# Designed miniproteins, single chains, continued (5): the designs that were tried, part 11

Each design is a single chain, and the fold is of that chain. pLDDT is the mean over its residues in the fold that is shown.

## One batch from the design tools (miniprotein)

Design m16380
Fold by ESMFold2-Fast:
Structure m16380 (fold): chain A 85 residues (1-85)
Amino acid sequence: SEEALKLAEEALETAERALEAAKEAKTIEEAIAAALMAIGAKFEAELALKHAETEEAKKLAEEAIEKAEEAIREALRKLKELGAA
């Protein structure tokens, strides 16, 4: 559906911004905020995948899930780095 495609596009954009935020995080609070943004993007992407009726929408939703998972990993890595410093 058009709604699922739009949700997948928005989820991918949010996941990309979350990944950037995680990389730029200088405080534990900023890293947590990036992690929460990434988790939200993953939920939106999974919802988009469930309602995707086209191959394009399914592919974008899967890409958004992968990007959100990357952002979550980066945020967790940053939390460890900042907690060790």
Scores: mean pLDDT 88

Design m16381
Fold by ESMFold2-Fast:
Order: sequence, then C-alpha cells, then structure tokens
Structure m16381 (fold): chain A 68 residues (1-68)
Amino acid sequence: DAQAAADARGTALVPVVRAANEAIKKSEEKPMTLEELVNLIKELAPGVSDEQARAIAEAVLAQIELDK
C-alpha cells in the first residue's frame, strides 16, 4: 500500500525534520560549528547515519548563512 509506505517514510523523517528545526533554533541562540550541529542532529535523531547527519548539519548552516 502506497499510503502505508508514505506513513512509514513520514515516521522515519519526523525525527530528522525535528532535529533540523531544533538545530536551526539553537544556532540562532548560540553560534555552533558544523561538528556541534552534527552531534546535535545525531542526538535528536539517533537513527540517522553519519553522512545524513552531516548533510543535514550542512543544510542548517547554509540556511543560517543565507539569513545573515
């Protein structure tokens, strides 16, 4: 069922999206390095790989840089 597959993807992505939003919010309160963001994302979404966590952290930093 395509709906069941979409629900499973949604469940898997919810921690990742939540971690990214939390990282952006924390970066606004305190400047963070890429490594600090990677560690935060891995803490908030422990199911992500190191590569995924780094990609999300880089996206968060890029978003912050654009908002300067």
Scores: mean pLDDT 69

Design m16382
Fold by ESMFold2-Fast:
Formats: sequence, structure tokens, C-alpha cells
Structure m16382 (fold): chain A 50 residues (1-50)
Amino acid sequence: SEKEREILRRYLRGEITPEQAAAELGYPPADGVAAFRRRLAESKEEFDFE
């Protein structure tokens, strides 16, 4: 989704922490950072970087 992409771009720019990115994406605190890192790895394959 566009919101997820914007959060990921913000994280990749160093504007937010992994914890903040996970929270904005609605991941639970207990596994939020791990879930976010997994999603980030998946999204790097889904993005077309120009």
C-alpha cells in the first residue's frame, strides 16, 4: 500500500526508527520490529527503485 511504502521510504532515509516504523504500520510491540524487518526485506524485492 502507499502508506506502507511511505513509511518504508521514511525509514530508509533515516527519519524514523524501526520501532516507530513498526508502530506506524500497526505491528504488535512484542514482535513489531521483527515483523517490520521481515516486511522491509520483502518490500525491497517489490519496489522498483529508479
Scores: mean pLDDT 70

Design m16383
Fold by ESMFold2-Fast:
Structure m16383 (fold): chain A 100 residues (1-100)
Amino acid sequence: MVPSLKEILEEAKRSLEEIIAKAPEMTQEELVERLRELSIKISELVDEFVAGTKDEKEIKEAGELLSELNKLTVLAVYDPEKAIEYAKELVEKIKKKIEE
């Protein structure tokens, strides 16, 4: 079944919250790999969603989420502390979109 944008946002939020909670127990390499795996998973969900929808606003929002996750993964390679801070900000942005 094609996922909804809300389901994709909820999955991204849940996975990011789990990564943030476990970040103190992770090496930088483990953090980067978990963020990369999340980006791949969300990319697959976004591809399925975009194939099934004509809502240009929702397509744009899905693309923005994927872009933010890709930026987060790159940031974690160079500055894991800032990556966790950015991930927390991204979770708050996702919460606002879900609550709309």
Scores: mean pLDDT 84

Design m16385
Fold by ESMFold2-Fast:
Structure m16385 (fold): chain A 64 residues (1-64)
Amino acid sequence: GAAEQARFEEEGRAHYESLSEERQKVIRETAEKLREIGDQIDEYLRLLREGVSEEEAAKRAGLA
């Protein structure tokens, strides 16, 4: 629920702030890669809404 999500975010923030600059950089780079994957998923869903097949949509979005 929302309370569990807020607690998770608070614990994650405290953990991030306790890390070295090098570890914080790795976390930021991982977040950027996850954002790129998110963009690919959004493109996949857009293609599905346009009537493209699941297999072709995944290929065009770079997921397959």
Scores: mean pLDDT 78

Design m16386
Fold by ESMFold2-Fast:
Structure m16386 (fold): chain A 96 residues (1-96)
Amino acid sequence: KKEIEDDKKLLENIIKLAQEAYDKGRISPELAEEIIRLAKEAMELSKKVPLDPVRTTAAALLMVGAVISEDPEEAQTAAENALGILREQVEELKKA
């Protein structure tokens, strides 16, 4: 069905949210770059195997939290959790 298209849109949103969080000074440049890098890698891997929609959606929601949070520590923690989810999925996809 729409799994590959939906994965691409979620990952595109994660990339945009990471850039926005960085532009607003919510997260470090290193964290933003790593999230964007993993999201792009996940996007390429998802062309062969669909992503877990629950974990990918959770990562996107954590990135929304990073953008809207007025507390930089809360924003950084949300983005670090999103990075962890993306990293785990990328490792799983590489083994599939």
Scores: mean pLDDT 82

Design m16387
Fold by ESMFold2-Fast:
Structure m16387 (fold): chain A 76 residues (1-76)
Amino acid sequence: SDAVEALERSKRYAEEKGIEKAAEYLEKAIEALREGRWEELVRYVGEALKEYAKANGGPVTEAEVEALVEEALAAL
């Protein structure tokens, strides 16, 4: 539940910033996490962070993806 909550908070932030594609990827990440689809979880989190970086003009690092995925996994 904590991992789902972390992804839901990130989705809410994407929605508040109008980054609809990040919100869509985070919704898919939540479904992947609930179904135990680890590779899809990592992929969708990565795509969401790319959309954040695109909107904010900053690069998405592997460390940012890894940190969010580690936070999600810590609740499993």
Scores: mean pLDDT 74

Design m16388
Fold by ESMFold2-Fast:
Structure m16388 (fold): chain A 99 residues (1-99)
Amino acid sequence: AARAEAERHLAEAAEHLAEAAAAFDAGDLETARRHLREAVRHLERAVAAATEAGDAELLEEAAELAAAVAELARRVGDEETARRAEELAERAREAARAL
């Protein structure tokens, strides 16, 4: 169950990142920020589930996705979401190395 939960949350985070990018391209910064906050929530759950599953590959995927969320969050001026995403990327990489 933990692996499937991690995969589901990664897919949700990726979808929210794509929606945030589309909103940013359209000039809708409020919608972009909302989707980025949702992406971070899904990434937090994905990292927890991937850690429980002992799946280094899913943790590395979560780290890469979190880094992408952080980059877009900086571009839309959401410094707090960028900081949270950067911390998630670091935690996911550390968890992968500990396995």
Scores: mean pLDDT 91

Design m16389
Fold by ESMFold2-Fast:
Structure m16389 (fold): chain A 76 residues (1-76)
Amino acid sequence: DVEKKLEELAKKLGVSVEDVVNGLKVLIGEKEGVDFSLTPEELQKKLEELYKKMSEEEKKKLIEELEKLVEEEEKE
């Protein structure tokens, strides 16, 4: 369940589910080679389109990758 994984990660990080979803949108954008020098409006639209296109399985994998990245940054 994607929703449950989002809630568990949000609780672990001490942030809202919306913050986790925003982190996932950025992460998928980076993986797909989105140009982060775009305007905020264009960037938001492109990231949202990529995130909505993802299957439940792809979203679950992305949540696990985000958790690993946060854990790696906290170790340093």
Scores: mean pLDDT 76

Design m16390
Fold by ESMFold2-Fast:
Structure m16390 (fold): chain A 65 residues (1-65)
Amino acid sequence: MEEELTRLVTRLLAYAQAGDLDKARSIGAELAKKSKEALQRVAEQLKSMGLDEAAEILEEILKEA
């Protein structure tokens, strides 16, 4: 379980940094089903990095979950 969460977090950060918002949304939705706390931390990290657009997508997923 921990390895799967780490893998999802790593992929989510990579897609967000690449500007692939569709894949970021897809991975974010999967992460939300497994750990809303992990998704929230990733959204906060993306905001601190100036990736506001990707962070906003993750916050939308958190509101729907």
Scores: mean pLDDT 82

Design m16391
Fold by ESMFold2-Fast:
Structure m16391 (fold): chain A 81 residues (1-81)
Amino acid sequence: MEELIKQEEELLEKAKELVEKKELTEEKAEELAKELEEIVRKYLEKKVEAGELSEEEGEKLYEEAKKRIREELEKALEYSK
């Protein structure tokens, strides 16, 4: 759990640096999106396994997280250029 949170924080920091330097490309944004989506998937799977979320709740949260990740990175791409 804590390790996944740390991985997410490290990816968010990397994304922030790329935006500030105006070095965020479509390719890098796609890579970051996939990495963030994988972290969220693993986090939600662990929550479902622990009985903290139902499978249905986990699926809905994952779909919302994927949408939000894509929207934020698309917005960051526009602001970095």
Scores: mean pLDDT 76

Design m16392
Fold by ESMFold2-Fast:
Structure m16392 (fold): chain A 76 residues (1-76)
Amino acid sequence: MMEAERALSEALRAAHAGDVESAREHARRFGELTGDEELGEEIRRHMEEAARDPERRDSSLNRAGSYGQEGLDKFK
């Protein structure tokens, strides 16, 4: 749980900073830690979009955060 929360937090931070590689890596780890590879892929996609496109950053981060919270809610 805590490791997954940390991975999601790091992915959000990296995406906010425009760091595509770090955002992808942390989002991938979140998917691995939660065991939901499809959810992890959705989060990774939105994080990468947020890092690459400043105009869509807030929207993509909001979407990624929603998927992330969904993943966290499935694991105690």
Scores: mean pLDDT 78

Design m16393
Fold by ESMFold2-Fast:
Structure m16393 (fold): chain A 71 residues (1-71)
Amino acid sequence: SHAEAVKYTIEGARLASQGKYEEAIEKFDKAIELDPEHYLAYVVKGTVYDRMGKFEKAEEDWKKAIELQPG
């Protein structure tokens, strides 16, 4: 559900703020699984990949976010 996707996105963001990047990505992946149109999960997942130095993956996730929410 959308509400569950939002909860996973919040948990992922909290984990990322603690430097737990791999655990954060797992939470964002769960959010995307529950709501594939949840553009915010892609935005924050891209930011976490960027912080990990995985720039190509960050760019892919940010492009997906723009496709889902271009305005």
Scores: mean pLDDT 87

Design m16394
Fold by ESMFold2-Fast:
Structure m16394 (fold): chain A 66 residues (1-66)
Amino acid sequence: GGPGARKNAEAAKEAAKKGDATAAASAVWQARLMGGDPEKAREGVAAARAGDAEKAAEYAILAAQG
């Protein structure tokens, strides 16, 4: 992914540290829109919907890398 996808992955990580699953889900979705890996982004969104902000952040980072 591009620099925008990476910045959104960092935002998801910060949201997870605060326990904010909604902010983590938003950051994962933005990473996908900015050219991140769509399959990794889907896993991140699914984790966020389950309330797992930390797992959502991990998948956002993976989406930004691939």
Scores: mean pLDDT 71

Design m16395
Fold by ESMFold2-Fast:
Structure m16395 (fold): chain A 78 residues (1-78)
Amino acid sequence: MKKIKTDKPVEVSVAKLEGSKTYGVTYRDAEPVEAEGSEDVEFEGIDANGNKVTVKARKVKTDDGEYYTGEVEIWKEE
């Protein structure tokens, strides 16, 4: 699994994805990192409220664009 970090707030958008997945997570608020060599990628970032977030996803390429589809875990300060 490849880990990708960002210093910007993580923007998570739910997008419909053709195929087995009907929705996914879009990452375009930070420098897009090519993760084609890995099926699974892990993004670590910070949301607009300062919460650390981790996304475990895979890169999906469509004819309209590229998306990362998977799950998002938001880690709030306790």
Scores: mean pLDDT 46

Design m16396
Fold by ESMFold2-Fast:
Structure m16396 (fold): chain A 81 residues (1-81)
Amino acid sequence: KKELLEEALELVKEALRALQAGDVETAIRLLKEALKLAEKAGAPEVILNGLRTAIELLEQGDVTAALAAVHDAIELIEKEL
């Protein structure tokens, strides 16, 4: 649903802001919430895998790669909407 995917996008953007502020724990929480909403919305696998990859990279401590993955996820979701 568009409404769920739009909510997921706002959470991903909030996660990006948290990462830019150095708040990795908040970013992981927000990305997990966004993934749940995107799954419920029936988002394409490319979006779902992008969000999963960003979460995994943050949990592994690779903030630089995670920032790139989060930015890519935002672009993909915006294009899908």
Scores: mean pLDDT 86

Design m16397
Fold by ESMFold2-Fast:
Structure m16397 (fold): chain A 93 residues (1-93)
Amino acid sequence: MEKYYRPNELLRKLLSEVGLTKEKYSLGEIIDAIAEYIKKHKLLDTTKNPGVVDVSDTVLGELLGVDSLDLSDPSPLWEAIDRNTTVLPPEEI
């Protein structure tokens, strides 16, 4: 069952930096937007710290509440999405 989420102002700021300005998003769209944000800002440094993204001084870092994100542990990412979204009921039509 597809769920849609309404982002808060902080998450909308991140989404707008990757060209997204909608009122609601699926979980997959939010995850894809975060991946595009990481790619756009070249945050993935596999040579310095394999699998760890430096998110300090970024909107993503503010969203997560941390300075670095370990891609092998998605828990902070899931918690950040939950904190920064409101789940919407599925479309009835």
Scores: mean pLDDT 74

Design m16398
Fold by ESMFold2-Fast:
Structure m16398 (fold): chain A 78 residues (1-78)
Amino acid sequence: AKKAVEPLIKALKHEDEDVRLAAAEALGKIGDERAVEPLIKVIKEDSSRDVRVAAMEALKEIGTKEAEEAIKKAKEEE
């Protein structure tokens, strides 16, 4: 699972919305803190609401205080 973190972070920028959605969900389940900053960028920059929501849920699943603060900032800066 952890070996997939870097490919999944790259997949967050894929052309296919379903691929980006699956990558965000997988990163949340893995719970690796390396995904926190990439997921924050998805929340701010992704054109798809579904992908942005999945990224917010993934940050919540990772469960660090930094991830929770990042979710609050991203919602305020939308």
Scores: mean pLDDT 77

Design m16399
Fold by ESMFold2-Fast:
Structure m16399 (fold): chain A 56 residues (1-56)
Amino acid sequence: MHINEEGVRKVSEQYGVDPEELKKALEEGASAAEIAKLLGISETTARVVKHDLTLP
């Protein structure tokens, strides 16, 4: 799985979370619901974020 590290950094800064924690969640295949909890956002927004950060 290829993770957009620059995207992870920007999203982490935008939502006030640890970039390493977000990166680990994506590497572990966290669901949109888990990403939503981590970032404090809706599951719908988390699905878009997860998709954008894990695409080639």
Scores: mean pLDDT 79

Design m16400
Fold by ESMFold2-Fast:
Structure m16400 (fold): chain A 104 residues (1-104)
Amino acid sequence: MITQSPKELTAKVGDTVTINATASEDVGNNVSWYKKKEGEPMELLIYNASTRAPGVSSRFSGSGSGTNYTLTISKLEKEDEATYYAMAKTKKGAVFGEGTKLTI
């Protein structure tokens, strides 16, 4: 199981926000972060906890290990308004968190 906090987040353009994910078991850095906008495909932002996917803005960063992981988004833009999902690869396969809805 992956628990994300907060479930909903309101911020302003130019802010920095953090989204947390807690895994029920040690996932050994096998954590990815995804962005989902209405009507758009899911976009990979971060993989292996802290590696930014190709073409992803440097405003996105990931950190953490073991059971606790964080996505940080700096210098928020209106286009960052989306739902963000953590995914971990576990012994049971890929598990997604419930998401964090960011409103700007």
Scores: mean pLDDT 84

Design m16401
Fold by ESMFold2-Fast:
Structure m16401 (fold): chain A 57 residues (1-57)
Amino acid sequence: MLTPEEDQALRDMAAAISAGDRQAFREAALRYGKVRGLSPEEAERLADWFYAEAQAK
C-alpha cells in the first residue's frame, strides 16, 4: 500500500513529464526515493533511470 506521500510524489512525477519539466520531475522522484528509505545516491540514480525510461517512449 502506498503512503499518501508516495502517491503524491508519483502524481507529481507524472505531471512533470506531461509538462516537460525536468526539474519538477527530479524533485518529485527524489521525494519518492526518500519516502521509500533510499539513500540520496540511490534516489538520484532512480530519478535518472525513471526519466530516461519516460523519454524512451
Scores: mean pLDDT 74

Design m16402
Fold by ESMFold2-Fast:
Structure m16402 (fold): chain A 90 residues (1-90)
Amino acid sequence: MRAEELVRRAEEAEAAGRHEEAARLYLEAAQLALEAGDAERALEYAERAAALAPPGSPLWKAAVVGRAAALRAQGRDEEADALIAAAQAA
């Protein structure tokens, strides 16, 4: 699957110490998973991207948005709204 290919590349980047590149690849994988209707996988990938991105960076903020989108796709709107509010306060 397209998302799994990006995850494999992200794991390779992470193993090579390229954490920011890995975060971008995980975020791309999250977007593809969401487009494919796999909101659960999209959340997993977006969470990994957020963990690898520098806190407060544009990439970290994009990962938070990706996490919120995946939560909403699962019907977890209250959690998504709380996550966005917390990120805006940071």
Scores: mean pLDDT 83

Design m16403
Fold by ESMFold2-Fast:
Structure m16403 (fold): chain A 79 residues (1-79)
Amino acid sequence: MEKLKKGVILLKEGKYEEAVKYFLEAIKEDPKNQLALRELSIALEKLGKEDLAKKVDELSEKKNPSKKEIEELIKEIEK
């Protein structure tokens, strides 16, 4: 929860790369946190990473994304 809140604050401050890191940590702690996925998508859009933002948004549409889907997404973003 704390990591998600910190990410949102960083996003509002325009610190998009730092915000992404905090949202990724929030997702690693709770892969079912759809709010963290949605906020991550927004931060990626702000960084101009539209393709990654779309992938995150598609994953957030799933009621229960699998651990493998989340892990693959994190790997793509951390490249």
Scores: mean pLDDT 80

Design m16404
Fold by ESMFold2-Fast:
Structure m16404 (fold): chain A 79 residues (1-79)
Amino acid sequence: MEKRLELEADIALVTMGLEVTRHALEKGADKEEVREAAEKVLERAEEIKRRAEEIGDEETVERARELIEEAKRLIEEAE
C-alpha cells in the first residue's frame, strides 16, 4: 500500500511539473530553462516507470509512459 501511494503522489507531482513547464513555454519563457525543466520531468517519469515495473503496477507503468512521451515532445518543442 505505502509504495503504491508514493507512486501515485510522484505521478501527480510529475504531471504538475509537466503542466507548469508547458505553460511556461506557451508564455514565451526561456527555451533553455523550459528544456531543462522538461528533462527533469522526463528523468522523474522514467524513475516512476522503473519502480512501477518492479511492483507489477501496470496502470502506473502506462501512466509513466504517457508522461515520458509528453516530456520528450516538450523537449523537442523547446528546441
Scores: mean pLDDT 83

Design m16405
Fold by ESMFold2-Fast:
Structure m16405 (fold): chain A 73 residues (1-73)
Amino acid sequence: AMRKVTDEDIENIRKAIETELLARGASPEVAKRLADEAAQYIRDEAEKNGGYADINSLTAKAAKRAIDELDAL
């Protein structure tokens, strides 16, 4: 269900994505960049709907984007 996305939500998701990218063999520099881009994607998508999103769906999309970008390197 849709709820207000907080800065704490975004930071927790960013950290989770960074950890996953590192586990997948990304360098610390690449993991940080892609995680930061994923966090910005979440913020931008939530802002389109007044700060509200389906956080689980949006998190899954952000993670997939980051992993796909890593796999393309």
Scores: mean pLDDT 88

Design m16406
Fold by ESMFold2-Fast:
Structure m16406 (fold): chain A 80 residues (1-80)
Amino acid sequence: LKEEGEELEKKGEKLYEEGKYEEAGREYEKAAELYYEAGDLASASRALMNAAKAYEKAGDLEKAKEARERAVRLGREMRA
């Protein structure tokens, strides 16, 4: 799960560098799901913030907001 999350995060990073922001956001969200299933809340939160940034660049403000809200929630879970 963590290794699969890392591969998807790298894929999202490459897509972001290529200007494929919507696809990058989707891969970052998949990475976040795998990190969350693995119990790695820090990596899941980071991946969701990267997804939010990618969706914002794509002009998908609704998905960007949703990803950002999910990242904040996970950040609170880490501190609790």
Scores: mean pLDDT 82

Design m16407
Fold by ESMFold2-Fast:
Structure m16407 (fold): chain A 84 residues (1-84)
Amino acid sequence: EEEEIRRELEEVVRELGEELGLSDEEIEEVIRTLIDKALNDPEFVERLRKSVEKAPEVLANTPEEQRPLLEKLLRLYELLLKLS
């Protein structure tokens, strides 16, 4: 289960990082940082939980151009919460 969550997390971060023009090394560092925060930072985890809970309302008010990016970020948040 954790291995599957990590794989999906890495895929989402790589997709986002590639769209932003990040190098493979920068993407790996982001992945490591996010995993570390999900495991060791309770405030970060609480912020993720609140973001996911408010997701339907936020998406309803988000312009269509920004919705795909927000959906990917919410997917990332859900994966981080499952890891924590």
Scores: mean pLDDT 79

Design m16408
Fold by ESMFold2-Fast:
Structure m16408 (fold): chain A 76 residues (1-76)
Amino acid sequence: SDAARIAALEALLKKRYAGTYDPDKVRAVAEFLARLGLDAADVEALINSPPEDRERLLRERAPELIAELLALEQAL
């Protein structure tokens, strides 16, 4: 279950950011998101949402995730 969720998240992030940043970093982020209870549909919705809506959704799940995703976006 968890392995399948991590694999789906990793595939989503690799598809979204293909050729843009480090695959090992993508895997680490996927593992982090899975630990916070997010699945691929949750992350797809976050990626496609305006920044303000993303911050609201993330605040409900894990406030620390906002900082991680913002740092990831700036690293692109």
Scores: mean pLDDT 68

Design m16409
Fold by ESMFold2-Fast:
Structure m16409 (fold): chain A 96 residues (1-96)
Amino acid sequence: SQVQQLKQQLQQQVQDFQQRMDYGANLAYNLYRGDPALGQRAIADLQAYGQNLIDQFRQLGQQYPAVRQDADQAIQQVQQSLAQALATFQQKVEEL
C-alpha cells in the first residue's frame, strides 16, 4: 500500500541520516583541527540538513495522517541523532 511505502521511506531516510551524522561529526572535527571556521561550517551544514529533513517529515505527516505517528517518531530520531552528533563534536573541540 502507499502507506507501507511511505513508512518504509521514512525508516530508510532516518537510517541514512544516522549514518551521515556519524560520518559528518567526525569529518567536521577533523576539519576543525586544521581550520576551525571550516569545521564550524561543516557542523552548521549538518544542522541545516537535519532541519530540512524534520521539515519534510512534518509536511509528510500533515499530508498523510495515516503516517503522522511514524513521521513524529522519525522527527524525534533525527533530533536525537543530530543532538548526539553536535555533543560529540563540542566535547572533542573542548578537549583540544
Scores: mean pLDDT 89

Design m16410
Fold by ESMFold2-Fast:
Structure m16410 (fold): chain A 90 residues (1-90)
Amino acid sequence: SLEDVKAAIENLKLAAESFYKRALEQIEKATTDEEKNKIIEEVKKFRDLLMGELDRLRARASPEAQALVDKAKEEIDKLFNEVIEKIKSK
């Protein structure tokens, strides 16, 4: 249902936000380029996993629900880009 899709999107966004906060904490503790690169790889891998879940959700969704998934993909992608920029600025 549309409500089930909305709930799934909310859970994926909360997972992205939780990962974002933890990644920022790891960046503050990182002292070497090797440590920073490891965090970037972990961020990219987690993004790919979330995008895969959203793609699977979209494939089973109604056209109305597909639009919500597309918006969520854009919001999550923006969040991960912000994390990567913060890592690069350290």
Scores: mean pLDDT 83

Design m16411
Fold by ESMFold2-Fast:
Structure m16411 (fold): chain A 97 residues (1-97)
Amino acid sequence: MEEKLKEAKEYLEKGIEALQSGNYDEAVKYFEKAIELMPEDSELYARALLVLGEAYLKMGDYEKAIEAFKRAIEVSTDPLLKQRAEELIKKAKEKLS
């Protein structure tokens, strides 16, 4: 479990670096790998879903972004993460309208 969490954190960091560099396809791949290695009830899992959604939002994949943000809200216990995800869902919905 701890070894998987270390690997998951490394993929999460690589995903964030790719996201910051505008390499959104690479960011999605790294975040998906991080998510596979995390327990679904962990706050890191919720954070990985949030940044995955942000990558989809940057790519214009608004429906996938909304799905990722909704899942982040469902699994998170962090009120600030939930608020951020709700704001990003609203932004994505405005783009679909």
Scores: mean pLDDT 86

Design m16412
Fold by ESMFold2-Fast:
Structure m16412 (fold): chain A 87 residues (1-87)
Amino acid sequence: MEPTPDNPVGLSEERLREWARALIEAAERGLRAADALGLPEEVRRLLREARELAEKALKSDPEEALRLLEEAARKLLEAQHLQLEHS
């Protein structure tokens, strides 16, 4: 079976932690870019919330971690959309 770019439902704890780390890195990169470009506070807020959710996922059980990571991913996507609108 080939790996997919999307994370499947019911990932192992290790894969959930890897996803959380990736989302934290993306959010931190986004925050640095938002600060450098003077993006709106709403973009920064979404990125901070995404980072916090991903950080909580690292400390949570698998079911809670999955839900937190899905919410973090949604907030990152919304922040990216707003960044494109502002640019």
Scores: mean pLDDT 78

Design m16413
Fold by ESMFold2-Fast:
Structure m16413 (fold): chain A 78 residues (1-78)
Amino acid sequence: RVVLALEEAGGEPLTARELAERTGLSQATVSRTLNRLAAEGVVEVEVRDGVRLYRLAEPKTVEQAEALRAAREAAEAA
């Protein structure tokens, strides 16, 4: 559901708090999920004025696009 909320944001960077509000999950659950997705390269992390913002990673190659799609499907299935 976190990945779906990021997709619906259309590339807009969101905080863990905003994602928690959009998904109905706790901020702790969202933060753990985002950290795992960032480690997998599915989500990009941007720090702006001490605030961590998250967005879906944009693939630059076909291989990266396929890997990101597979990772997103795996994350949504869990």
Scores: mean pLDDT 72

Design m16414
Fold by ESMFold2-Fast:
Structure m16414 (fold): chain A 109 residues (1-109)
Amino acid sequence: SLEKKIEEKLERIKRLLEEIRARFPQVQPLVDEALEQLERLEREFKEGKLSEAKATEEVDRLQLLVSDIAAEILRLETDPAARAAFLAKAREILRLLNEILDLFKEYLA
């Protein structure tokens, strides 16, 4: 189902954010904010309170936070391999957020 696909992608984003937080404590405040926003989005979806406009707004806000996390990691991390690994996780989160938005639009249509 669309609902199951959305839930699985949300769980994967949460895991990726937790991995970033564990490896880079300096971005913990931004990751904690992103996790709180993700949990709010999931709750609003499960409670049937999510419109297409609201889903777009909340996903856009999450994408900005993930971009800020990536920028901060690049500012603080000097090891090229560690930088590449964290950027790969950030790009995967951004891709999953876009996929979730498309699924929300389909589900709410």
Scores: mean pLDDT 86

Design m16415
Fold by ESMFold2-Fast:
Structure m16415 (fold): chain A 67 residues (1-67)
Amino acid sequence: GKKLLEEAEKYLKEGNYDKAIELADKAIEEGETFKGARIKSDALIKQGKPELGSAVLLRAVADEVEK
């Protein structure tokens, strides 16, 4: 949950985008869907995949609203 988000954000700041995505995915699986997707989106954008990042974030917003 929240600890995974904090670690993912730390790796994002360090430029380790693969690790940031891995930890963000685990946070999403634990129910931190929107916050985890935001970190994953940011990492994907920094890797040069902005369309994939936007798609991940939009899907997470829809999933949170539909709950």
Scores: mean pLDDT 78

